# Designs tried in a protein design run: designed miniproteins, single chains, continued (3). Part 70

Each design is a single chain, and the fold is of that chain. pLDDT is the mean over its residues in the fold that is shown.

## One batch from the design tools (miniprotein)

Design m10575
Fold by ESMFold2-Fast:
Structure m10575 (fold): chain A 100 residues (1-100)
Amino acid sequence: DPEEAEERRRKLAEMYEKVSELLAKAAEYLRRGDRDSALRQIEQAEQTIKELSVDEKNGELSAQQLRQAADRYLRQPDPAAAFEAQSENFRTLAELARNS
């Protein structure tokens, strides 16, 4: 059903866009030296993936992968730049999902 495929793409695009925004906010907090607020944005991004994923198990795995990536980014010399780059990647994924 083309309508079901369109609905899945729309929800996927919405998820990627919200995750992109939250990672951008995490980067802003890191640039201000507020790691606790950055961590809350990361936790909200994990929750967004879990809530907007079509399959609960895949949502949990994707959220775990995001958290593992975030923990690696926080250990990099410029954590804010890493989150900014990943935010842009999720923005691109949202555009691809909408245009597919």
Scores: mean pLDDT 85

Design m10576
Fold by ESMFold2-Fast:
Structure m10576 (fold): chain A 62 residues (1-62)
Amino acid sequence: MELTEEQLRKIAEAAGVDLEKAPFVARAAHLVLEGKITLDQAARLAGVTPEQVEAAVKVLKE
């Protein structure tokens, strides 16, 4: 799934990360949405907390 700069900014703001880290958090959150990994696994993959990944998941969800 392709993300716009605006979506990456929303993820960065919601998760409390900088824009450079937002694509990694977004990718990890997408894997959680697909049921492929857990929040803890996604957090380790992106180098953030599980709560930050959960915030990104909420931005990507309806």
Scores: mean pLDDT 79

Design m10577
Fold by ESMFold2-Fast:
Structure m10577 (fold): chain A 68 residues (1-68)
Amino acid sequence: AAENLRKVAERAEKEGLTPIADSLRKAAEAYEKGDIGRAAVHATSAVLLAVSEGKVDLAKEIAKAFNA
């Protein structure tokens, strides 16, 4: 989960989607600390940002990364 979230964050950063990348890095850090609730909040924020940018495939990738 955490490593998959970091990979999606790197992809988002390369696409210039810095707010999404930042939210995903925060989700990964929370996951690594065992704070699954905080990780879910940050991952959900990243999904909502991706949807608002019209990046539906990215939103799906974020959801898969969080649940892996």
Scores: mean pLDDT 82

Design m10578
Fold by ESMFold2-Fast:
Structure m10578 (fold): chain A 76 residues (1-76)
Amino acid sequence: MEMEKKFKEKSEERVKELEEEAEELRRKAEESTPEEAKKLLEEAELKESLAKTSRLTAEGVSELYRAMKEVVERLE
């Protein structure tokens, strides 16, 4: 039980890190030249994509665990 909490907390921390990095890049883009802003926005999009992938992976693991538990309980 405790391991599930630790995994969720660690995953949420990683997602927040990536989202914060993306937000920082977007803020820098607002203060930059158009050419530099385009590059910063692309980097922000990559960070946001990584955050989404990490979130989906964590959700997928949770759903898989839930599905397996339900199947095992039905087979008892």
Scores: mean pLDDT 75

Design m10579
Fold by ESMFold2-Fast:
Structure m10579 (fold): chain A 58 residues (1-58)
Amino acid sequence: RDLLDELARRHPELQELLDMARSLLDMAEDAKKKGFFETAKNMEQSAQMLLDEAIRLG
């Protein structure tokens, strides 16, 4: 199962952070496919920070 979905289900208070992380990861993958590697890296880093905090709190 998607770990982000499971985390959001268990900890709805973290939903906003998880939504932002999902969006950033999706955009980062899209950016990499389009050749925007630096933009993708920045998005992945931001998403990872949000996920790190959400996972640590969960």
Scores: mean pLDDT 77

Design m10580
Fold by ESMFold2-Fast:
Structure m10580 (fold): chain A 70 residues (1-70)
Amino acid sequence: MTPEEIVEEFLKEVEELKSKADKEMQEQIDLDIENFLKYYEWLKKTKSEEELAKELEKVKKDMIEEIKER
C-alpha cells in the first residue's frame, strides 16, 4: 500500500467515526486529522516511501484505536 493510499484509508475511517460522533468529538477528530497530516508532511521530507508507508500504517492504527476508545 502506498503512503497516499494509507492517508486515504485513514481519512475514510475517521470520516465515518466523525459522522457518528457528537459536535465535541467531531472537533477533537478534526484536530487528530490535522496532526496526522502534519506528521505525514514532516515524514515525507525525511523518509523513503517504504519507511513512510510503514510509519503511517502504524500511526493510522494507533490513532483510529485511540479515537474508538473515547
Scores: mean pLDDT 80

Design m10581
Fold by ESMFold2-Fast:
Parts: structure tokens; sequence; C-alpha cells
Structure m10581 (fold): chain A 95 residues (1-95)
């Protein structure tokens, strides 16, 4: 089970890194006045962060070692933070 948890956590981490990159690029596009392009990147970041949360939660169910349990919790919290940030930034573009 720990091997399966480790693979899920690796995939979740990659998705979170992509989501963070997309949020940074959307912020740049917003400053350039490219609001429609920024919105599309934030929507993609939100989808990736939600998938990462799902994978981190599945990994938490499979994790038997303290190391993997703590890593799964950490990635889940990071995903929740990115979901909140992306949703907030999307709302700001609609205002």
Amino acid sequence: MDEEARKLLEEAEELLEEAERLIREAERLKKEGKLEEAKKLLEEALRKAKEALKLAMEALKLAESKELILRAIGLALRAIGLIYEAERKLKELEA
C-alpha cells in the first residue's frame, strides 16, 4: 500500500507544481490586460489543484508509514490553499 501511496503523492505533487505555475502566469496575463487568457489558466489551475487533492486524499487512505501520512496531509493542505487562491482570483476577474 505504501508503494501505491508514494506514486499517488508523486502525481499529486506534479499537479500542484503545474497549478502554481499556471496561477503565476495568469497573474502576469492579468497585469497585461489579457483577462480572458488569465481566466482560462486559472480554470486549468483549479482543475489540477482539485485532482491533486483527490490523489493526496486517496494516498492518505493507502499510507501506512508516518512519513507518507504526513506527506499526504501536507500535499492536501497545499491543494486546498491553491483551490482557494484560484477561486478567489477567478472571482476578482468577474468583478
Scores: mean pLDDT 88

Design m10582
Fold by ESMFold2-Fast:
Structure m10582 (fold): chain A 106 residues (1-106)
Amino acid sequence: MEEKKDDVETLIEEARKHLENGDYEKAVELAEKAIKIDPNNADAYTLLAQAYLRLGEPEKAVEYAKKAIEIDPNNPTAYSVLAEAYYRLGDFEKAKEYANKASELS
């Protein structure tokens, strides 16, 4: 597993850089590749959720952020993504609940 040229850590770092630079489609591709290598990597699901949120796909952001929380329930970034995604979906009560949870874990 460690002998792969594109390891999970490298893919996550590159996905994060693309997300920060506004290349959201590339961030999705790299995060999906990381998930194919390690389907239990909470950071990869969190990055995928952030990228979909930036692409205007809040329903997909909710789906992947929930998967990140199932793997790592103490991930404040995943809760922040859920809060923003629910806010964009017009579910302000859930947005507030997840924002509070993110703050508690920060």
Scores: mean pLDDT 84

Design m10583
Fold by ESMFold2-Fast:
Structure m10583 (fold): chain A 58 residues (1-58)
Amino acid sequence: SAKELELVKLKMRLIGVKTELDLLKRQSAPQEKIDKVEKEAKELEKEVKKLEEEIKKS
């Protein structure tokens, strides 16, 4: 379904963002960059959770 495809896309993006966050932390990147990527990851996690709940209600 379209919602399941969107969920897969969101999960793939979340994995990418979390990987970038881990690399930035390992490289001691500027805190401003780390904070920006961490915020993006948290927003994606909320969106994934919301979509998973919507799919379960179907």
Scores: mean pLDDT 85

Design m10584
Fold by ESMFold2-Fast:
Structure m10584 (fold): chain A 60 residues (1-60)
Amino acid sequence: GPGLYRAVKDVKSSAPGFLSLKKGDLVEVLEEFSDGMALVRSLATGEVGYVGMSVLEKIE
């Protein structure tokens, strides 16, 4: 669901609309899709893009 998450590993993407992350990066999940993808905002850069939910861990 929407909320604050942390990247559990480094992610590099060259695909349009996809976000690159470093392990430990904080992101706000704006929308989660049924295929396991999410639209997120990086808190470090302010960039918005797609990333797999499998690389994210929810912060409670």
Scores: mean pLDDT 83

Design m10585
Fold by ESMFold2-Fast:
Structure m10585 (fold): chain A 55 residues (1-55)
Amino acid sequence: MSPKERAIAEAIMYGLAGKIEKAREILEANPELSEEEKKEELETAEAVARVIDEI
């Protein structure tokens, strides 16, 4: 598994836990992600966190 794939997986897991700041930190700290990819993955983590918060 690449460092990029691992960072994305960790960000999604933090999203599931409702910890968006942690998800952002993980994505921003990864040099293999482009700025566009960081934004897209953060939006995914935020969407996941929102769904969890509503149930």
Scores: mean pLDDT 76

Design m10586
Fold by ESMFold2-Fast:
Structure m10586 (fold): chain A 70 residues (1-70)
Amino acid sequence: EETLELNTWISEKVKQVLEEGRRLVAETGDEEAARAYIREQLNKIKEEVEKRLGKKVKMFFPLEPGPRPA
């Protein structure tokens, strides 16, 4: 199943990125650099997902506080 395989890959990549970001904060104390790294890597994950599917994908990452539905 395409969606199941893709979800597993995304979950693993996101987990790795978040763990690396947390490690960066612990090593450098620079939260801004870690956040920038995480955002960049999450965008690359989205691009890789689109590349694998050959089509546009709508993705939302929980690190961005979205606007409240009014």
Scores: mean pLDDT 69

Design m10587
Fold by ESMFold2-Fast:
Structure m10587 (fold): chain A 115 residues (1-115)
Amino acid sequence: ADVERAIQTLEINAEAFAKLDPEAAERVRRLIETMREHPEDLRKVVDHALEIARENGRLTDEQVEIVREAIDELLKEGKLSPLDVATLAATLVTSEVRFPSKEAFRKALEDWLAG
């Protein structure tokens, strides 16, 4: 199933980070728990990833709003699969991401999803 593939992708990410950055691996494991508990609620996974990124200083309050709005629009349009959400969530909790606007973030995400 798509959700099982998404969880497997997060598990691979957690294993990859475990040796280099154990704290990043722990953040990815928190996302795995959210996906297992809420497999039908992709927005819940996104909201938890944004909370983790904010509490770890990876996103400012402004960036959280920009990212949340862009992802909410794409979810409403049916453009994000469980695998896309898992990959994006892992990126948000392991990387430092900055965008000047919702439109800039949305374009970057659409370009990333396309290839």
Scores: mean pLDDT 78

Design m10588
Fold by ESMFold2-Fast:
Structure m10588 (fold): chain A 96 residues (1-96)
Amino acid sequence: MLSEEEIEELLKKLKEVDPSLKLTLFSDPEAAVEFYEERLKEHPDSAGLWHLLGLAYFILGEFEKAIEYYEKALELDPDNKLSAFLLELAKKKLEE
């Protein structure tokens, strides 16, 4: 578990980098998903955006959706070991 001080430092850095992301991420996690989905409509070949959406759904406990997005990320970037690992972890969560 990250300490409260480490969380505050990370949040401060995020606030300095992108004010629009700050508004989306901290007001509503579902709105953060919508933000990445809108970007993905403009850039459907971005493996990184598919991976980020998979991660967002994984954090929200939506493991079936996380699997779909990670599978698409791996179609575009099959060498992404992190996406492959998280895909298998999401599948394991559905078996529990």
Scores: mean pLDDT 67

Design m10589
Fold by ESMFold2-Fast:
Structure m10589 (fold): chain A 85 residues (1-85)
Amino acid sequence: SVIEELKKVYEEIAPKLSPETAALLRAITNEVISLLEEGKPKEEVIEEFERQVDAAIAYLRSQGRLEDAKLLEEYKKKVIEVLKK
């Protein structure tokens, strides 16, 4: 299922992140799953996900946390691929 694939993406990326960024990633992942379970249209889910993840990436870059930011960009790409299936 899409939800199981999203959880696998989280499990792949989260161990590579700082604990604070991993907690943020978990919150974003859970929000996307919640929107899907509520029956929101895929396009709306993608737009809301991109808004949240782009804000997180921008914050990490502003703090000089470039490796965590790069990992969130990888996470974003993989989640969008899953959601567009």
Scores: mean pLDDT 88

Design m10590
Fold by ESMFold2-Fast:
Structure m10590 (fold): chain A 69 residues (1-69)
Amino acid sequence: SIFNLSEEEDERAYKVAEELIEKAKDPNLSKQERVAYLTAAYIAASLINDEEKRKELIEKINKVWKEFE
């Protein structure tokens, strides 16, 4: 079913975004490396069809941005 395929794709995108967000929290990263991880996480989050999960990830990305500005 199309729903099952979208759910599997959403789960993969969510896991990728979470991994990238966690990598972006490394204090040893350069600003450019952190920007790259957060940008990739945002792209992965934008692919998620579940609006609540997408919003949660975007909020996590924004928190990391604020912590390292």
Scores: mean pLDDT 80

Design m10591
Fold by ESMFold2-Fast:
Structure m10591 (fold): chain A 59 residues (1-59)
Amino acid sequence: GPAEAEEAARKGIEAVRRVAEEAGLPADPYEQRVREAGREKGPDGAENAAVREVIEAQS
């Protein structure tokens, strides 16, 4: 439900922020993509987006 999507997005955002900070990149664009995926596709969408954004930030 919405609460599960928000929780998944929150955890994904925390992971993305950490990786972006380590790479010296701004986290805001990655955070927004994770939140939007959570709203559109629920908790699985938020988790999948977070994994993808972490990979992109590390690259």
Scores: mean pLDDT 74

Design m10592
Fold by ESMFold2-Fast:
Structure m10592 (fold): chain A 56 residues (1-56)
Amino acid sequence: GRTPKLETTKKILAAARAAMDAHPVDGPEASTVAAEEGKRLYDEIKDEVEYEEETF
């Protein structure tokens, strides 16, 4: 399978981090909020995701 380009991955991670900062809760709840926001953003931009070329 193809891998999303690094730029797309950076964008998703930045949004997940921002979600965690907006919801400063302790323990596994913070991780759940970040995961849900990251998935939501990915679903919004998945049609625009660029993939790396295969190495061979």
Scores: mean pLDDT 62

Design m10593
Fold by ESMFold2-Fast:
Order: C-alpha cells, then sequence, then structure tokens
Structure m10593 (fold): chain A 55 residues (1-55)
C-alpha cells in the first residue's frame, strides 16, 4: 500500500494527464517513482518535480 502522500501525488499526476498536461510516458515515470519503496519521500518529490518542470 502507498503512503497518503504518494497516493495524493499519483492522483494529481493522473489528473494532470487527463487534462493533457502530462504525456503517457511522463505519467508512467511518475507512477514508477511513486511506487518505488527504495526511494525516500524527499527523493520521490525531487524526481517528480524534475519531470513536471520539463512538461
Amino acid sequence: ALSTERRHLLLMAEHLHRQGLLSEEELAAIRAIAEDPSLSDEEVWARVAAILAQA
């Protein structure tokens, strides 16, 4: 099960994808990052922020 923070992040990413603001590849990358148990929440936020900054 995902933490509340990671679940909210995924819901936000899915919403942005539905709005056409994220590609399918960007959404898949965010899902992989958010679902990675080896990453800290800080690392997840940093990597997702980098993807969003390029979108």
Scores: mean pLDDT 81

Design m10594
Fold by ESMFold2-Fast:
Structure m10594 (fold): chain A 61 residues (1-61)
Amino acid sequence: APGVVAVAVEDYTATTPEELTLRKGERVVVLEDVSSEWVRVRSLATGETGLVPGSVLRPVG
């Protein structure tokens, strides 16, 4: 859901320029649910935005 903070539960390496590389334990804000599999997020550590698989994220709180 947009506006939710989530944490990466595993490392994810971007395979396209539209994707974001995440390190396990990194926190992100969900910006939009692009599809059932893909979420646009902003990294709280770097401020960078990109697409990641929703499966690597877990909501915080």
Scores: mean pLDDT 81

Design m10595
Fold by ESMFold2-Fast:
Structure m10595 (fold): chain A 80 residues (1-80)
Amino acid sequence: DAEKYFNLGREYASKGELEKAIEYFEKAIEIDPNYSIAYYELGLVYYRLKEFEKAKEYYKKALEIDPENERAKENLEFLE
């Protein structure tokens, strides 16, 4: 299910395996397109990759789904 892939994404992100983290977060989103926290975590991975425009896109998507995601809002404002 979406949560299983989300948890795998977080595990790989914590290990610094960012390409695998992206793969699993994308799989979570494919199963649940409204998985706001998965978009936020993708934003964090792209931020770590210095892909700031892509990070902003994912933070915005997280906020579109969950406007109460304070961390996504703060990170987006920091990058703007």
Scores: mean pLDDT 88

Design m10596
Fold by ESMFold2-Fast:
Structure m10596 (fold): chain A 59 residues (1-59)
Amino acid sequence: SAELREKQREGLRKAEEALRNGDLTTARAGLHELEELLKIEPDEEVEKRLAELKKQLAA
């Protein structure tokens, strides 16, 4: 549980950094991994941030 939560936070951080750097491939992969982690251990805050990053990626 704690390990999965750390992976979720780290994944969010990396995906956001990748988006800021214009590395869309890394960002897309990171968001996909986050979606899989959230299926195992849901987290409302992580889900909200994931949705926001997906909007940025779609723009």
Scores: mean pLDDT 81

Design m10597
Fold by ESMFold2-Fast:
Structure m10597 (fold): chain A 64 residues (1-64)
Amino acid sequence: SVRLRVVRHDLQTKFGMSEEEIEELIEMAKRGASVEELAKYLQEKFGLSEETATRIARGIVEAV
């Protein structure tokens, strides 16, 4: 979808995530991961704040 392409581009360019890391996040969301589960993963793996991780997680979940 157009939303998924935009999300991939933003995660790569604004947050420096690799294609493999981005696809892992998208796959988690497609398998039914909640915003809270994705946000926790983003905080633990990438050291993001709760606020930033939650915003990214919502964007991914809404795009899938």
Scores: mean pLDDT 83

Design m10598
Fold by ESMFold2-Fast:
Structure m10598 (fold): chain A 60 residues (1-60)
Amino acid sequence: TDAQKKLAETLIESGKKMLDATPEESKQLMLERIKETLEKLKKTASPEVQKMIEEALKEF
């Protein structure tokens, strides 16, 4: 679970940085890719990490 939590934290932070660096016209596509990656991680994650991913997805 610790490894999954660190991976989720890294993906969330990297996703935010990538989205911030993305041109406005491409933000929707980038956001969709970030959400897809997090949703895939969520499917194999512990309930605690799943909740963390769900909260992050609401803030994107």
Scores: mean pLDDT 79

Design m10599
Fold by ESMFold2-Fast:
Structure m10599 (fold): chain A 60 residues (1-60)
Amino acid sequence: SDEELKEIAEEIGKLLQEAYKKGVFTEEEIQEYIERIIKLMNERDLSGLKELLEEIKKKL
């Protein structure tokens, strides 16, 4: 659902903010992740968003 897609995208956004503050990702890497979120949201790919969330969590 659109609500589930929004919720997971928001969770990923919060983790990206944390990663940026911790210096885990550069501004360029953050921008690349944002573009991946936009693509996955446009495709309505909930599984892809969940995989991206886990990928980012692994780096933190």
Scores: mean pLDDT 84

Design m10600
Fold by ESMFold2-Fast:
Structure m10600 (fold): chain A 79 residues (1-79)
Amino acid sequence: SKEEFEKELEEITRLLEQAGELIKQGKYEEAEEVLKKIEEQVKQMKEKFKGNPLVEEAVERAEGMLKKMRKELEEKKKA
C-alpha cells in the first residue's frame, strides 16, 4: 500500500542518514552493518512494490546513495 511504501522509504532515509554520520565519525564497522541493513530493505521494497515508476525512482536514488557511501567507506578504511 501507499502507506507501507512511505513508511519503508522513511526508514531507508533515516538509515542512510545514520550510515553517513557513522562514516563521518570513523565508526566504519557500524556503518557497514547499517549499509547492509539498507541494502536488504531496498531489495525487499524493490520486490514488494515492483512495477510502480515512483517506487523505481526511489529505489534507483537509494541504490545510488548506497553505492556512493560504500565507496566512501572503503576509501576511508584504507587510511
Scores: mean pLDDT 82

Design m10601
Fold by ESMFold2-Fast:
Structure m10601 (fold): chain A 95 residues (1-95)
Amino acid sequence: HMEEEQKRAEELIKKLFSDNPEERIKAAREGLSLPSPEIRLAVVRAAMNDKDEEVRIEALIEAAKSPDPLVRREAFRGADTLSEEAREKVLEAYR
């Protein structure tokens, strides 16, 4: 099962660098729902460095709602990379 999780993680990371922002948002949401904490952390870190603020907002909102406290902490840190208005949207999801 570990090899299947790694392969799925590799496909998700690949989609996080797609030219289509909607595909990147979908990949971030799917990755954050995976059972592996290492994959979830890799996904939130990749998403928070995305070139499009819309992708960062959507991924960080999803991460802020995560049951994983480490993922939520990364989402809080990632919010500092956003505009003031976008940061407030992520912080509202964190509360």
Scores: mean pLDDT 76

Design m10602
Fold by ESMFold2-Fast:
Structure m10602 (fold): chain A 93 residues (1-93)
Amino acid sequence: ASREEAEELLKEGYRYYEQGKLEEALEKFREALKIYEELGDKEGAAVAKYNMGLVYYAQGKLEEAREWFQSVIEEYPDSSVAFLAEAHLKIID
């Protein structure tokens, strides 16, 4: 799998998320995460994990959402989404 494939999976996942198709969104983000982790792409992995947190948050699964957002902050503190994950944790509290 390629970075281009992972980027397309992120876009597909976000499209499903916007449509309220949360399980389909989660599947696409999980597939993208696997590719980014195989590539060692920390930024891509952080974005995929952050988006998975958003899906759990939208489902009302607040404990799972918290775990994903905490994972982003702890594993990828320098990522573009770390600040957004922190903001969501404050809202969940």
Scores: mean pLDDT 87

Design m10603
Fold by ESMFold2-Fast:
Structure m10603 (fold): chain A 70 residues (1-70)
Amino acid sequence: MYKITGFLKPGVTGEQAKQAIEDAGGKVTLFYFGPANFLRAYVESDKSAKEIEDYLLSTGMFTSVTVTEL
């Protein structure tokens, strides 16, 4: 299980970010989108933290993203 934290670029929605996490092979169990485009998600995945992080950065939607194994 992973904790994903990050900041979205201006104009990116929380729904778009959630879909990107799902497209990265993550099952979102909890999702929080807050002020200043901050995102926190709890995710189940068979992908490595590095694979998820690299995919999310490749989308161009995130200014920063960190994937932490729980």
Scores: mean pLDDT 85

Design m10604
Fold by ESMFold2-Fast:
Structure m10604 (fold): chain A 57 residues (1-57)
Amino acid sequence: MVEKLKKELKEAVRKGELDKAQELWKELAKITSKEEMREILEELNEISREKVEENKK
């Protein structure tokens, strides 16, 4: 389950589906460790940085 949620979360962030990403993040936070959350956060930060470029128009 955790692995599936991680994958869904990263996809949601890539697609800009922030509502879905927030729900998936909350689900992961309930069932996984701080170490796993940090790893996921690093992946999400990279995706979010690319999306932020669009906001600088």
Scores: mean pLDDT 73

Design m10605
Fold by ESMFold2-Fast:
Structure m10605 (fold): chain A 65 residues (1-65)
Amino acid sequence: DIRIAVAELAAATLATVYGIKVDIEEVGGTLRLTFEKRTPEREEMARETRRLAEKAGVRVEVVYK
C-alpha cells in the first residue's frame, strides 16, 4: 500500500530529525511506533508522525516500553 509506505517514510524522516530511536512497523494497515520509553520529545515526534500519517489516511498506534 503506497499510503502506508509514505507514512513509514515520514516516520523514519522524523526519527532522523528528532534524533530518536523508534521501531516502525505495519500491523494490519496501521503504522505502529514503539519507543524505548515515554518522554516529552518522543511524544512530540509521535504526535507529528500521527498528524502526517493521518493526512495520508493511515492510522498510527504508539507504544512505550
Scores: mean pLDDT 85

Design m10606
Fold by ESMFold2-Fast:
Structure m10606 (fold): chain A 60 residues (1-60)
Amino acid sequence: SVEQEVRDLIDEVMFAVSKGDVEKAEELVRKMRELRPQLTPEQQRALDIAEAMVAKAKAR
C-alpha cells in the first residue's frame, strides 16, 4: 500500500541520514516527492521534515 511504502521510505531516510549517507537520503526523498499528491497531510508534513533534514545535512 502507499501508506506502508511511505512509512518505509521515511524510516529509510532517517536511517540514511543517521549513517551520513546523504546521497541515498536524497534519492529516497525524491521518490517520496513523486508520491506527494497521494499523501495525507500528516505524511506530507513528514516528507517536508525529511527534506529539511537532508538539506541541512547537505549544507554542513
Scores: mean pLDDT 78

Design m10607
Fold by ESMFold2-Fast:
Structure m10607 (fold): chain A 59 residues (1-59)
Amino acid sequence: DELEEVRRRIAEAYLGLAKEAYQKGNKDLAKQYFEMAIELGDEEIRKEATELLEKIDAE
């Protein structure tokens, strides 16, 4: 499904942006991008983004 592939690629891009924002110390921006990845992503992306979001909240 073309639309599912596009959605997944966008979710992967948000996951990458979230990780970059987190590495730069911008926790608020990272959380926003992780939430976008969770909303658009498949099961694997949602799981990874959720785990990383929980890690940020624990700091």
Scores: mean pLDDT 82

Design m10608
Fold by ESMFold2-Fast:
Structure m10608 (fold): chain A 55 residues (1-55)
Amino acid sequence: LEVKKNRAAKAAVDTLMSKGISVEEARKIVEEVIEKIPDEEITEEKVVEEALKLA
């Protein structure tokens, strides 16, 4: 489960950075998204989509 969260977080951070968002801002957004999503529902797709909505 921890590994799954880390992979989803990394994918979302990388996606935000590719769109010109700084590493610091991307990490902050992704951390907020992960806290909002229940552990059992965490997927790369959901984390990326929610992060893009906050960015």
Scores: mean pLDDT 78

Design m10609
Fold by ESMFold2-Fast:
Structure m10609 (fold): chain A 68 residues (1-68)
Amino acid sequence: SSKLERAAELARELAEAAKAGDLERAYRLIDELHSLGVISEEQARRMKEALEAGDLETLERLLVEGLL
């Protein structure tokens, strides 16, 4: 499915942006994942909180949970 392929691309870009400290790009990518319907509003909120905290381990866990 092109939707799942796009979700995987966005998740990879999000991990890259988060590691680079590009919070603006990371927030935009989380919003795109939510708009695509692959993560819930609650998952998007928790991912943004993890980014604000600099908690890349929690962000990675939430990405895995959200895509399954």
Scores: mean pLDDT 82

Design m10610
Fold by ESMFold2-Fast:
Structure m10610 (fold): chain A 82 residues (1-82)
Amino acid sequence: SMAEKKKEEVRERIKEYFEKEGLGDHELELAFKILDKIFELAGVESFSIDEILEMIKKLLEEALEEGLNEEELEKKIEEALK
């Protein structure tokens, strides 16, 4: 589907960003969890690939800096999408 292709393109953009910034596998896994939740909660037609990537970067930064647990991160994702 178009949604699945869009999600895979965002995954590839995340991998490229992480390689460039020297981020590790743990951060990459967390970014993919954020991506999965965004696609679960949002209409994929509502956001461009670049908008989704910027949301993931921001949410990942907040999760790492604030030490957010999975529940707190999910709430932050829901707020970012509304």
Scores: mean pLDDT 78

Design m10611
Fold by ESMFold2-Fast:
Structure m10611 (fold): chain A 65 residues (1-65)
Amino acid sequence: MTLSEAISNAVEKGNELGKGEEVARAAHRLMQAVRDGDKKGIEEALEELKKLGLEEEAEKIRKAI
């Protein structure tokens, strides 16, 4: 699974859970942190996804980075 696929799947599941806005914000921050090489920002965005109930999706994203 590519990083883009993992992020897309997290956003889709967030929409299903009624948390689309929060997940989209976390995904945007994650993409920016990955682009900037910001390891702390990556971890913070992944923790936001886990708190939103997307722990499996967050772990797939972590493995794709």
Scores: mean pLDDT 84

Design m10612
Fold by ESMFold2-Fast:
Structure m10612 (fold): chain A 94 residues (1-94)
Amino acid sequence: APLPSPILPALSEEAREYLKKGVEALQKGDWKKASEYFRKAAEIAEQHAKETGDPLARRAAEALRNLSKALEAIYNGDYDKAMQYAEEAQRAQA
């Protein structure tokens, strides 16, 4: 699945690998695993953002964190929260 180009260069290889696993889980409809993988990618991205001070890495981490929360909300049947977190993830990429 295509991810926005500006977010990918700000991610480490480890974070990108968890992103790939999250997308694969999403394609299989496994919202729980997708949420867990995106959460792990966000944690790695947040750590790199803190170490480098890179604003793009910080935005990438924020987007992944909100995407993880959106998928968790879908898993719990809370579609209103899922839409809210998805919108926040999109805003973090801007």
Scores: mean pLDDT 76

